# Designed miniproteins, single chains, continued (2), part 68

Each design is a single chain, and the fold is of that chain. pLDDT is the mean over its residues in the fold that is shown.

## One batch from the design tools (miniprotein)

Design m6493
Fold by ESMFold2-Fast:
Structure m6493 (fold): chain A 73 residues (1-73)
Amino acid sequence: SEEEAQRILDEARKLADEVIKVAKEKYTPEQYERLKKIVDNLLKEAERAAQAGDLETARSIVEILKKILEHLK
């Protein structure tokens, strides 16, 4: 549903924001810029998937972002 797609996308955006905040504190400037590019690309793919109703792909991106965040902690 559109509501479920929006919920998943909101979760992805919140996770991405957390990843970027943590990375800024823990990584070198070069590592931070590389991770920021990866996260931005993941968010774009999540937005594309959500707009297409591909909830499986959108959820898989949320799981990738969760794993990135856990690795940073």
Scores: mean pLDDT 87

Design m6494
Fold by ESMFold2-Fast:
Structure m6494 (fold): chain A 71 residues (1-71)
Amino acid sequence: MSVEEALARLEELVKDSPEAQENIKKAREYFEKGDVEKAAQYLAKAASLSPDKQAGIEAAMRATHALLKES
């Protein structure tokens, strides 16, 4: 799964949270800058705002693994 696909899945899970959407946006920005650690931190923050905690954690883990593979 690509980074973009993993991020899109997390975005769908937290679509009703503007705060979570901003955290995903920051994760994308840090990933584009090569700061994988900060990108992962912002993904974790977005996942914590998911109404479905289990799905949020799984989506954030998939996105973080995709980031690590592409860095």
Scores: mean pLDDT 77

Design m6495
Fold by ESMFold2-Fast:
Structure m6495 (fold): chain A 68 residues (1-68)
Amino acid sequence: SAEEDLKKLAEELSKDPRIKVEIVGKDTLKISGDLSVEEIIGLALRIIGDYPNLEVKIEGDTIIVTAK
């Protein structure tokens, strides 16, 4: 399910000390960190490829991931 995909993504990303993951509500993750613009774009594209049931948006230096 999309909710399980969000949990798996959060656990995966939390292993990288450069990445900060915040749970915002029950269906949304906010992903930030000391990352360049190209690293943010690359990470967002990776999430889209690995988790097609999740909606991904980039807002400045932050990635917003929402379960559908």
Scores: mean pLDDT 82

Design m6496
Fold by ESMFold2-Fast:
Structure m6496 (fold): chain A 68 residues (1-68)
Amino acid sequence: NAEKRAEEAADRVVDAISKAYNLPEEQRQRVREAAREGALKNKDKSDQEILTAAGLAAGREVLRLLPE
C-alpha cells in the first residue's frame, strides 16, 4: 500500500526532526502534516523519493517555524 509506505516515511522523518529540534507538540503536529503531505504527493515513486520528499517538506516547515 503506497499510502502506508508514505505515512511510514513521514513518521520516521518527523520523529528524527522533532528529537533534533526539541519541537513542542503543536509544532511537531505541523511538521508531521507537512511531511505526510510531501510523502503522499510522491507515493507512486520510489521509496527513496518518498523519504526525500517527506524530509524536504518537513525541513521547509521547520524553517518557517524558526525564522524571526
Scores: mean pLDDT 78

Design m6497
Fold by ESMFold2-Fast:
Structure m6497 (fold): chain A 76 residues (1-76)
Amino acid sequence: SQELEDEISLAMLRIRGSIILQQVKNGKLTPEEAEKELEELRKLVEKLYPSLSEEARKEAEEYLRELEEEVRRILE
C-alpha cells in the first residue's frame, strides 16, 4: 500500500538523519563532511518524491529542513 511505502521511506529517512546528527554531536564529522552527508541524504529523498504521497513529501521536506538547521546550529 502507498501508506506502508510512505511509512517505510520516512522511517529510513529518520534513521539516516539520526545517524548524521549523532555523528555531528559526537564530533565524528567535520562541517564539510556533515554538509556532504546532508546533501547526499537530500538527493536520496528527492529521488523518492515521485513515489511518495503529498503528505509524506511534506513530512520528508520538513524533517530534512529541521535536520539541516539542527546540524548547522551544532557546527556553528
Scores: mean pLDDT 86

Design m6498
Fold by ESMFold2-Fast:
Structure m6498 (fold): chain A 90 residues (1-90)
Amino acid sequence: KIEELRELLKYIEEKTKEAKEKNDAQYARELALEVIDKAREVAGDNPSVAMTAKAAEEMLKKDPSFGTNLFVLKALRNAVEIAIEEEEKN
């Protein structure tokens, strides 16, 4: 349902704000991992979301930096936004 994707988008935006406000790499990493799990739960059947989540998980294993954690959150947000647009057109 499109409503579930919109709720997921809002969830990712809220977690991204929390990561920025806390300004802590470990906390941002924990939020990024939570968002990956939530995105897979809600939209794991969407190819854009599934591929982005897999790439994000691999990036976090290689680079635990604050910037990479924020990049992962942004990438997942964008993938969900694309999924919403696809659902609205169909």
Scores: mean pLDDT 82

Design m6499
Fold by ESMFold2-Fast:
Structure m6499 (fold): chain A 119 residues (1-119)
Amino acid sequence: EEARSLARRALEHAGRAITYLQKAIDAAKKGNFDEAIKYLEEAKRHVEEASQHAVEAARLAGNPDLATAAEQHGKRALSALDKAIEAAKKGNFDEAIKYIQEALRHVMELARVAATLLA
């Protein structure tokens, strides 16, 4: 059914975002900020997809609380990603890692929302 299909796609995109965020942390730790920025931009695209699909899946499932949670975690992840990209552009290692970790936490919550919709 459509809600489960969207929830599965949300979970897949959240998983891709987590992978790119882990690669961004590795690149930043090595001082490779250009590579970190590329991974953060890829993570941002996947977070946008994960959030949109999770919100729609939750609405179709008749769960407005999960729709709100997906929207809020998506927005917070995207905000943290924008700050991480800005910090990486300035070569600010500690700040970039901090915001990548904040984004990762919110993406993991998006994955949890999607997984809940599949249960």
Scores: mean pLDDT 90

Design m6500
Fold by ESMFold2-Fast:
Structure m6500 (fold): chain A 59 residues (1-59)
Amino acid sequence: GAAAEREAAKKRFRENVLRLAKEYNLSEEEVQKILELIDAGDLEAADRLAKELVLRKLF
């Protein structure tokens, strides 16, 4: 159902963020901020923040 799909999406998003954090050497504080947004259900803000932090490491 929709609730199970939402929880699966949050889990996959969390896994992807942790992978990116290891790859781009994000700080524990940066990772925690993203995870807090995911847990709050604000996936759009979490995605935006993750992209911003990754871009800062690339440039």
Scores: mean pLDDT 80

Design m6501
Fold by ESMFold2-Fast:
Structure m6501 (fold): chain A 83 residues (1-83)
Amino acid sequence: SSMERARELLKKLLEKAKEAAEAGDLLEAETSLAMALLLATVSGALSEKVKEAIVEASEALAAGDIEKALEKLEEAIELIEEE
């Protein structure tokens, strides 16, 4: 289904953002998160809790808090797997 495809793409974008953040590539991490937020908004494929975790990860990246960004990215990925 279109929702299943959106969920798969969202997970891949969040995984890419996590890898980029771990590598210190903040531009790629921010770009991947922005794409994930846009896709989540237009598809409706994610719960509010997952969207909150993605927003918090984005805010942490913008603040330079890489540790918190990684925690929130891991939380979002885990929630997608559970839902």
Scores: mean pLDDT 84

Design m6503
Fold by ESMFold2-Fast:
Structure m6503 (fold): chain A 74 residues (1-74)
Amino acid sequence: PSRLEIQQTANAVAKALTDAGDEELASETGRRVFQLLAAGDVEGAVRTVREGGRRAGLSEEEIRRLVERVRRAG
């Protein structure tokens, strides 16, 4: 995956968590997703999205959509 695709994916995760109302968690989760995807750790990025999404109160369907997007970027 390109750095741009990884950044767009991390930004989408951060946006979803920001829209849920937790800007600090959104920033931390997005940054961590970027770092893990850049390192090739797709499963680490998936775990980060699931944990951040649950803590932010996202629905299981929204978390599943974000996980799918992360897997496509890895």
Scores: mean pLDDT 86

Design m6504
Fold by ESMFold2-Fast:
Structure m6504 (fold): chain A 70 residues (1-70)
Amino acid sequence: MNGKEIVEEIEKELGIKLSEEQKIALGDAVALLKLGASKEEAVKILVDAGLSKETAEKALRLALELIEKS
């Protein structure tokens, strides 16, 4: 599954539309988690991009699940 399909699935499950900046931030947050960063650090990247903490945590969980299934 490519990044576009992952974003579209997250938007569908959460009932939201992500901006291009938020899509980039989600990719950066996932990359940092793979490099050993904490979930708290990854969530802060998404919050800085304009997502609520709750939405950021849900988006990260879904992105990781979808990437691992690819």
Scores: mean pLDDT 79

Design m6505
Fold by ESMFold2-Fast:
Structure m6505 (fold): chain A 85 residues (1-85)
Amino acid sequence: KTIELIKDIFEGLVLIEVGVYVAELRSKRKLPARPTSEEDLPGVEAVRKQAEERLKPLLDTEIKLAKEDPNLSVVTKKINEIRKK
């Protein structure tokens, strides 16, 4: 479950970066407030792939740490703190 949650968190981080990029495009380029698809906006797919590539080695490291020593994983440690409180 912890590994599954780590994967979900990294997926969420990718979505956050895409969302920030879309918000910036709407503000700076005066794009329509309601595009048919956010993925149709220029650069969105590239930003998603770039975020995934950047986060993948970190994700793989966190999964490995969570399997070998859960207390050493920054993400696992943070999750356990949130669950406990």
Scores: mean pLDDT 64

Design m6506
Fold by ESMFold2-Fast:
Structure m6506 (fold): chain A 81 residues (1-81)
Amino acid sequence: SPIEEAEEKVKQLEKEGSSDKELSQGYTDLGKAYYDEGRYEEAVEYYKKALELDPNNEEARKGLLESEVEIGLKLIEEGVS
């Protein structure tokens, strides 16, 4: 699955002692994989990890915002019922 592929890539980057920037991209890809599966809370956690490693990671910032919007939309739908 895309989540398993992204997780394997993160593990490989950690094993190789990759840079914070490279590991940040790995976590960004993992966050995107969770987002694509509709698992927005997990996507938020991985995008936050990416930003801790590289605060200038624009993809991670966008993914975090998009994930938070999706969570907010779910909360609004639940609150209107």
Scores: mean pLDDT 83

Design m6507
Fold by ESMFold2-Fast:
Structure m6507 (fold): chain A 71 residues (1-71)
Amino acid sequence: LEKEVEEKLEELSKLIGELEKLDKEKAEEFSKKVDEIFDLKLQGKLEEALKKAEELIKEARKTLEELKEKK
């Protein structure tokens, strides 16, 4: 379970890095949500952290696609 959370957080970091290149404000919003996931992990709430990470990955991918279309 912890390993799964770590893998999702790594994927989020890569997506946020791509977002920063296109829109710093959006990347910052996602970074704050990632901090919430880290807080859940620190509290031992791994199942909640995993669920939040998966939801955030979906949102980040959608946002990235929308921003790429705007070019």
Scores: mean pLDDT 78

Design m6508
Fold by ESMFold2-Fast:
Structure m6508 (fold): chain A 57 residues (1-57)
Amino acid sequence: MKEEELRKKLAEAAREAYERGRAAVQSTAVDPERGLAELQAAFAEYDAIYKKLEEEL
């Protein structure tokens, strides 16, 4: 994958992770187990793309 494409994917994933993280924090007040799982999933997606970017650099 091209580095430029990875950077765009990373920016997009960061935005989605932020939005999911906010929703997960709100869910944690109602259902802490679900909220935590959703937050971890959002971070995992961001980390995976960041790791791919590191491999390309």
Scores: mean pLDDT 71

Design m6509
Fold by ESMFold2-Fast:
Structure m6509 (fold): chain A 100 residues (1-100)
Amino acid sequence: MEKPTLEEAIELFREAEKHLENGDFEKALQLYRKALDILEKVLGKDSPLVKAFRYYVGALFAEYNGDEETAKKLYQKALELLREVFGEDSPLAKEVEARL
């Protein structure tokens, strides 16, 4: 992947969500991390969207490892940033809120 696209990141995110819904946590995390890497390269590490996604992926990893306290903190940070970027009624924000 010489120059990643935002469209590739969105597709990986959708695939990760399907694996998460099916209980395939390992595959979901791998796909989320690939999407995050692309977003960081396209938007930069300081983008609010990249920061939100980084917290969300970190929360999923903490939850998978049984660290519910860390997961909850990271989900809350992701939710705050997603609401700033997309607004309070964002579908992504609602998904994160459902995990709190």
Scores: mean pLDDT 77

Design m6510
Fold by ESMFold2-Fast:
Structure m6510 (fold): chain A 64 residues (1-64)
Amino acid sequence: MVAKRAGELARRLALLEGVSEEEAEAIGEQAEAAAKKVLEEGDEEQLERLERIIREAEEALRKA
């Protein structure tokens, strides 16, 4: 779930920056893969950092 959310947020932020849909999808997939790696291999501090980044991105999108 968290990894999927990170990917969706990255894709939506890229679209707001004017990136093409194809590039936004690639950015989202890369962000999802990176988040999944943190979830599977990361420590507690890395997990808290990831959750904070996701929350901040969600707030940025709501205000945009």
Scores: mean pLDDT 78

Design m6511
Fold by ESMFold2-Fast:
Structure m6511 (fold): chain A 76 residues (1-76)
Amino acid sequence: YLNAAEIYEKLGLYKEAAEAYEKAGKIYESLGLYFEAAEAYEKAAKLYELIGDKEKAAKAQAEANKMVFKYIKELY
């Protein structure tokens, strides 16, 4: 799915890329891979902002911030 998201982004399919990164973030989150989840959600947020979907961009950014917090908490 992450590779699919990168391919969509390279093809200029930003909506599909954002949705694929969001899905990747959810999968990484379910696996406890909070750093990878944060990166995926941040990419989704950036792409949603690029296409003008501010609501989905804000939601994805909030999920990314939550994942960063969980990642830091597990290190300490």
Scores: mean pLDDT 81

Design m6513
Fold by ESMFold2-Fast:
Structure m6513 (fold): chain A 85 residues (1-85)
Amino acid sequence: SDVLNNRRRRDILRALAEHPEGLSVAELAERLGLSPATVSRHLRELEAAGLVERVDGRYRLADPALRDELLPEGEIIRRAVERAL
């Protein structure tokens, strides 16, 4: 997927998978060492692809199943990739 051909977008998805309650643009920027503008641009691309959603000012994985804490991070990311296809 073109959306996931970017390491920063994959890093964002991993961070969101670790935080089922969601993260703000500022929190993602601080966690990943990126500018808020860079994070916001990637989040818009991920949201357009249906991989993330914005709820009450925070971003989270769009698929509730991806928030299953019993799944390893790699499996959660793999599922998100498959849903974007």
Scores: mean pLDDT 73

Design m6514
Fold by ESMFold2-Fast:
Structure m6514 (fold): chain A 67 residues (1-67)
Amino acid sequence: SDLEKVQKEYLKLMEEKKEEIAKKEGIPVEFIEELIKLAKELIEKGVSPQEIFDKLEELYKKYLASL
């Protein structure tokens, strides 16, 4: 699907920029890698963009609660 192709290209860009994103956002690069990994798995399972967003947000909220 066109959406899956766009999502995969975006994740590839995020992988290339993960260190810059980590520095800019003030979060560990390892956490960004976990978000990318989860997003890839959900995209490959055909999960909707909205559900992918919700799952990534849930993981991010768990991370913030652990600080």
Scores: mean pLDDT 79

Design m6515
Fold by ESMFold2-Fast:
Structure m6515 (fold): chain A 61 residues (1-61)
Amino acid sequence: SLAERLAEVLVRHGLIDPEYAEQLRRFLEEHGDEETIERVARVIANAHGKDPEALVAEVRA
């Protein structure tokens, strides 16, 4: 799922803890649509000084 992909990408870049990533994945699979998942990706990328569009592209790959 896109939520699972987001969690994997965030952990790979060291942006969140793996345990927190699993909780976020579960929440987004139950409550999030694609737009919400992309918004979360952009917010976290911006908070860490990363390119938000590059992170979204990686999540979608």
Scores: mean pLDDT 83

Design m6516
Fold by ESMFold2-Fast:
Structure m6516 (fold): chain A 55 residues (1-55)
Amino acid sequence: MSPVERLEKRVDELIEKGASLGDILLELARFAQEHPDLPKEDVLRVAKRAMDRLG
């Protein structure tokens, strides 16, 4: 499973648990720091999907 797929799955799990947008954005920032080889464009796409899903 690619790093971006793992990130998407983790974000989906947080949304299911009722996490706030702030909690999700903090997790995205932490994941990006742990995976420096992950393209920033992929992180931004996951963030946008999470914002669209919650808003």
Scores: mean pLDDT 80

Design m6517
Fold by ESMFold2-Fast:
Structure m6517 (fold): chain A 74 residues (1-74)
Amino acid sequence: MKLTQVEVDAIVEALEEKYNLSEEQKKEIRSLVGSSWSELAEKIKELFPELSEVELTGLLLLAMAAEVDLLYPD
């Protein structure tokens, strides 16, 4: 599934809340709009090697939930 702008923005916001994101890091993540989830996960691991596997999974699910909340009322 291709990453939407909404999904990428949700991940950037979640990461910014826990970590100090530079504008360069935000641009790197946002450049992944239209890419695969595996590419996004790999980039996040590169930028934040301290991020646990559980936290990474949570971020991916959060991004998916943002999209689903707009599409599915129930």
Scores: mean pLDDT 73

Design m6518
Fold by ESMFold2-Fast:
Structure m6518 (fold): chain A 70 residues (1-70)
Amino acid sequence: SEVEEVLKEASKRLLEITREALADPSVSLIDLYKRQAKALEELAKKSTGEAKKELEKKLEEIKRTIEDLE
């Protein structure tokens, strides 16, 4: 399904971002989450319907985590 394909792409991108961040001691936890949020925003902007809704939900969760880490 479109939702499954979009979520698989999102998961792959987030994993790549996480791996790169963990390899770089200059990247803070907040920086990691901001990079993840940006990737989810780009994917949500290009998506429609239920896939977009799922990405926006994940984005809101990450935004709340960033607020908590301030």
Scores: mean pLDDT 84

Design m6519
Fold by ESMFold2-Fast:
Structure m6519 (fold): chain A 71 residues (1-71)
Amino acid sequence: MVLSFPSGQGGEVRLELDPAATLGEALRDPAVGPILGAAFRDVAKDEVDLSSTVGELARVLEEKGVARVEG
């Protein structure tokens, strides 16, 4: 899946993610972990945990208007 974050600097940050991966696994990836970890901590830490899937985090972020799921 692609998770898209609107950037205040005129761009979008797109992360290519496995929706079935756990958050603990995804957060260890240096390419996606910093952005995904910040979104998790700031927006979704009460809804999901490190044993939750990336797909579950993506749903919460999209529902809160923080990110968009693409494909």
Scores: mean pLDDT 77

Design m6520
Fold by ESMFold2-Fast:
Formats: C-alpha cells, sequence, structure tokens
Structure m6520 (fold): chain A 89 residues (1-89)
C-alpha cells in the first residue's frame, strides 16, 4: 500500500472507532437493563479493535506521533464508557 492509502485506512478505522465509542457511551448512559450494559461492553471492544487497526496503519505509514495521539484517544474513550457501565451496574 502507498503511504496515502495507509493514512486513508488509518483515518477510516479511527473515525469508525470514534463513532463506535459514541454509540457505546450513549447505550451505557441510557442503559435500563443488564443487556444494555453488555451491548455497551461489546461496542467498547469493537471500538478498541478499530482503534488498534488505526494505530497499526498510522505506524505502518510512519505517522508515529499521530499513532500515539489515536492510541491515547481510544484508550480515554474506552475508559469513559467503562466508567458509565460501572456507575450503572
Amino acid sequence: MSKEELIREAEEAYQGALATFDKAEEVAKNAKSREDLIKASNLTVAGMLLGIAAVYYYELAGETEKAKEVRDEFMERAKRVQELIDKAA
């Protein structure tokens, strides 16, 4: 893949991760059942996998600083969802 293609794949995965964490946070915040909390947890795992993919593609493109920023961001987003789940449990 070209550097431009790697950055595109990284950006798509990163945006996907953010959207998935937004959905996880919304589900956790509005949870009314244990099933909702399980859904939020599953969405958090999906967001983490997309975040890992984004980091991988940024690192492969040589965008080390961007990879670090993305890693820090998805770790914080995952922590935020977990805090909401913990409060609702």
Scores: mean pLDDT 87

Design m6521
Fold by ESMFold2-Fast:
Structure m6521 (fold): chain A 57 residues (1-57)
Amino acid sequence: MDEAREHIELAVAIARQKFGEEAAEELRRRLEETLARDPSAVPAEAKRFMDELAARA
């Protein structure tokens, strides 16, 4: 797996533990879209969306 893909899998696993399955799936969808457009933006989008999930809690 390349670095961007590994980052997605790690972020999704963390989101699943902290926010649940639906939140993890939403994060995966966002990051897959980001990966298709700009792989270099994946870490920033992962952090942004994780912060949004935390704000919802």
Scores: mean pLDDT 80

Design m6522
Fold by ESMFold2-Fast:
Formats: structure tokens, sequence, C-alpha cells
Structure m6522 (fold): chain A 80 residues (1-80)
């Protein structure tokens, strides 16, 4: 389904973004990458709210997105 594909794409993008931030030496570029990841995650959260997959699955996806964003923020703060 389109929703499942979108979820997988966003999660994969967040994972790739975190790995890129870990390797990035430029702080401004790292901040830009994290901001793009946050915007994609926010759009997906709104899409999940609109389409309402089963409650348990929705909660699991949102929790995974929040976990990945928190990891990205911690990696960025360690560079400051």
Amino acid sequence: SGLEEEVNKVIEFLKETIEEIKKEKNLEESEKKLKEAEEKAEKLKKLLETRTPESEEKEKIIKELEKLLEEGKKVLEEKK
C-alpha cells in the first residue's frame, strides 16, 4: 500500500540521515540534514493521523520516528 511504502521510505531516510550526520564535519550541513529529516517525519505523522492505520501500528511507527529523531539530535549535540 502507498502508506506502507511511505512509512518505509521515511524510516530509511531517517536512518541514512543519522549515518550521514555522524560522518559530516560541517555543523551547518549536519543541522540542515537533521531539519530535513524532522520535516519528513512531521509530514508522515500528519499522514498517519489522516489515514488512521490500526492504532497499535500507528503508535509503533510514531515511536520509531521519535526514537530516530532523538538519536539524530543527540549525534548533532555531540558535534557542538
Scores: mean pLDDT 79

Design m6523
Fold by ESMFold2-Fast:
Structure m6523 (fold): chain A 73 residues (1-73)
Amino acid sequence: ADLYEDAELFVETAEKAVENARRALEEGDRVKAAAYLAAAELLAAMARNSGDEEAKRRAERVLEEVREIEEEL
């Protein structure tokens, strides 16, 4: 029960971290952007490993977005 509840929180937080990373890049703060991307990648990996199919799909999308943004760094 708790693991599935945590998976939703992890993926939601990862999605917010990606949004924050994009904002930081628009502000020209690459260090802040890299920190948010690292947080998003960790949280998305935790959500992906939860066993919840929806959280896994959302986490995989977050990891793809992280990769795309890292290519812009």
Scores: mean pLDDT 81

Design m6524
Fold by ESMFold2-Fast:
Structure m6524 (fold): chain A 91 residues (1-91)
Amino acid sequence: MMEEIEKLLREVQELVGKAVEAEKKGDYEKAAEYYLKAAEKAERVAELLRELAEKEKDPELKELLERAARKAEEGARELRERAEKLREKAK
């Protein structure tokens, strides 16, 4: 599970990088697609972190995992909102 989370976080970073490059080139539709894919992976990270928190018996570590999940959910939301704005610009 942690290895899957680490892999997904790397993929989010790569996709955000591609989105930023596409946005700089004025390719708003490609940028939106990359941000949306990054959001989907960030949402999966949040799901996995919540699963880890549910199974965690150490209350301090459980609280850290719950905070990490909330941050991943916020990040995913921001990425989706950015994708929507860019899709409107592409029209």
Scores: mean pLDDT 87

Design m6525
Fold by ESMFold2-Fast:
Structure m6525 (fold): chain A 69 residues (1-69)
Amino acid sequence: PPLSRGIVSALDEVGEAPTPEQVREALRKAGFPDELADRIAERVAERKPVLDTLDQINVAMLALAELEA
C-alpha cells in the first residue's frame, strides 16, 4: 500500500537504531499525519526505544496493518 512505501522511505532516512522520536519526526517530515506518526512511534516504544532500522520497519509495518484492519 502507498502508506507502507512512504513509511519505509521515511524510516530509511532515519538510519540505524532510530528512537521513537526519530521515527515520529521522520514520518511528520514525510507529510504523514501526526496521529499516524504517534501510533507508529508508540508501537516502537512498546518494544524498545532503541531498535535497529530493520526492527523499526517491522514494527511500523505491523502498526500499519492494524490501522488498516
Scores: mean pLDDT 61

Design m6526
Fold by ESMFold2-Fast:
Structure m6526 (fold): chain A 62 residues (1-62)
Amino acid sequence: MREELEKEVEELIKRGAEAVKAGDYKTAAELYRRAAELAEQIGDHALAQLLRRESEILEKLA
């Protein structure tokens, strides 16, 4: 379960980065927020906080 959730977090981060490259900041913010929720669920609080802050920055750019 944890390894599967870690892979999902990595895929969401990858998709978020692709959305940023495309200029779709709203989609990128949503993807990073989802990744932060899963990171929190896994207990990776540092990663969750970083992803939430990235999402907040992207929301301001949208």
Scores: mean pLDDT 84

Design m6527
Fold by ESMFold2-Fast:
Structure m6527 (fold): chain A 98 residues (1-98)
Amino acid sequence: HMERVEELREKALSDDPEEQIRAIEEAGKLGTPEAVRILAEVARQSKDPEVRKAAAIAAGKTGSPEALEGLLAAMDDPDFDVRVTATLAAMIGAINRR
């Protein structure tokens, strides 16, 4: 599983937005703590605000505690839409953890 996680990380941080979005969707479906940490990293570090929003949504849907650090960082994002999306994603994650 570590090799798959590393592959997802490389794709999620690539320069191709379509590849980044596909990797984000795969990491969200995988839902392991390692995959969720990749989503948190992308939500914090990606240059594209649309990619950061996608990562925040995917992380929030997992309901994983590992998503919280990345979602909190995204709530302080310079982009207003990323901040709103991260807040909504965190609320979805809280519901899913019940």
Scores: mean pLDDT 77

Design m6528
Fold by ESMFold2-Fast:
Structure m6528 (fold): chain A 64 residues (1-64)
Amino acid sequence: AEALIKEAAALAKEGEEAAKAGDYKTASQLYREAARLLEQAGTPAAQIAARYLLQKADEYEKKA
């Protein structure tokens, strides 16, 4: 669980950097991957974070 959460955090950071650079397609993909890892971690906090990242991914996908 902890390893999945750390990997998800790294992917979310890369997604944030991509979004700031205007690369919304990459940002959307990275946020979706991060959300999937958080769902696999299975903690309530991770599930909340996953939902948030999926919402951000949808927003960025519409801009791509």
Scores: mean pLDDT 82

Design m6529
Fold by ESMFold2-Fast:
Structure m6529 (fold): chain A 57 residues (1-57)
Amino acid sequence: EEDLEIVTEASEWAAAQYRADLAANPRTFASEAERGDGYLPAIKLANEKIKELEKKR
């Protein structure tokens, strides 16, 4: 049950951070999305956030 909450929170946080960063840098957004590599930074952010949340909970 806690695993689902952690994954959901981490995913939403990572998505928000990724979108905010890309909105501040539109050139990066276009480049990353076009190449398909943009998913990798978001996955890394989510994994790091999961580790942080697991340490606290």
Scores: mean pLDDT 63

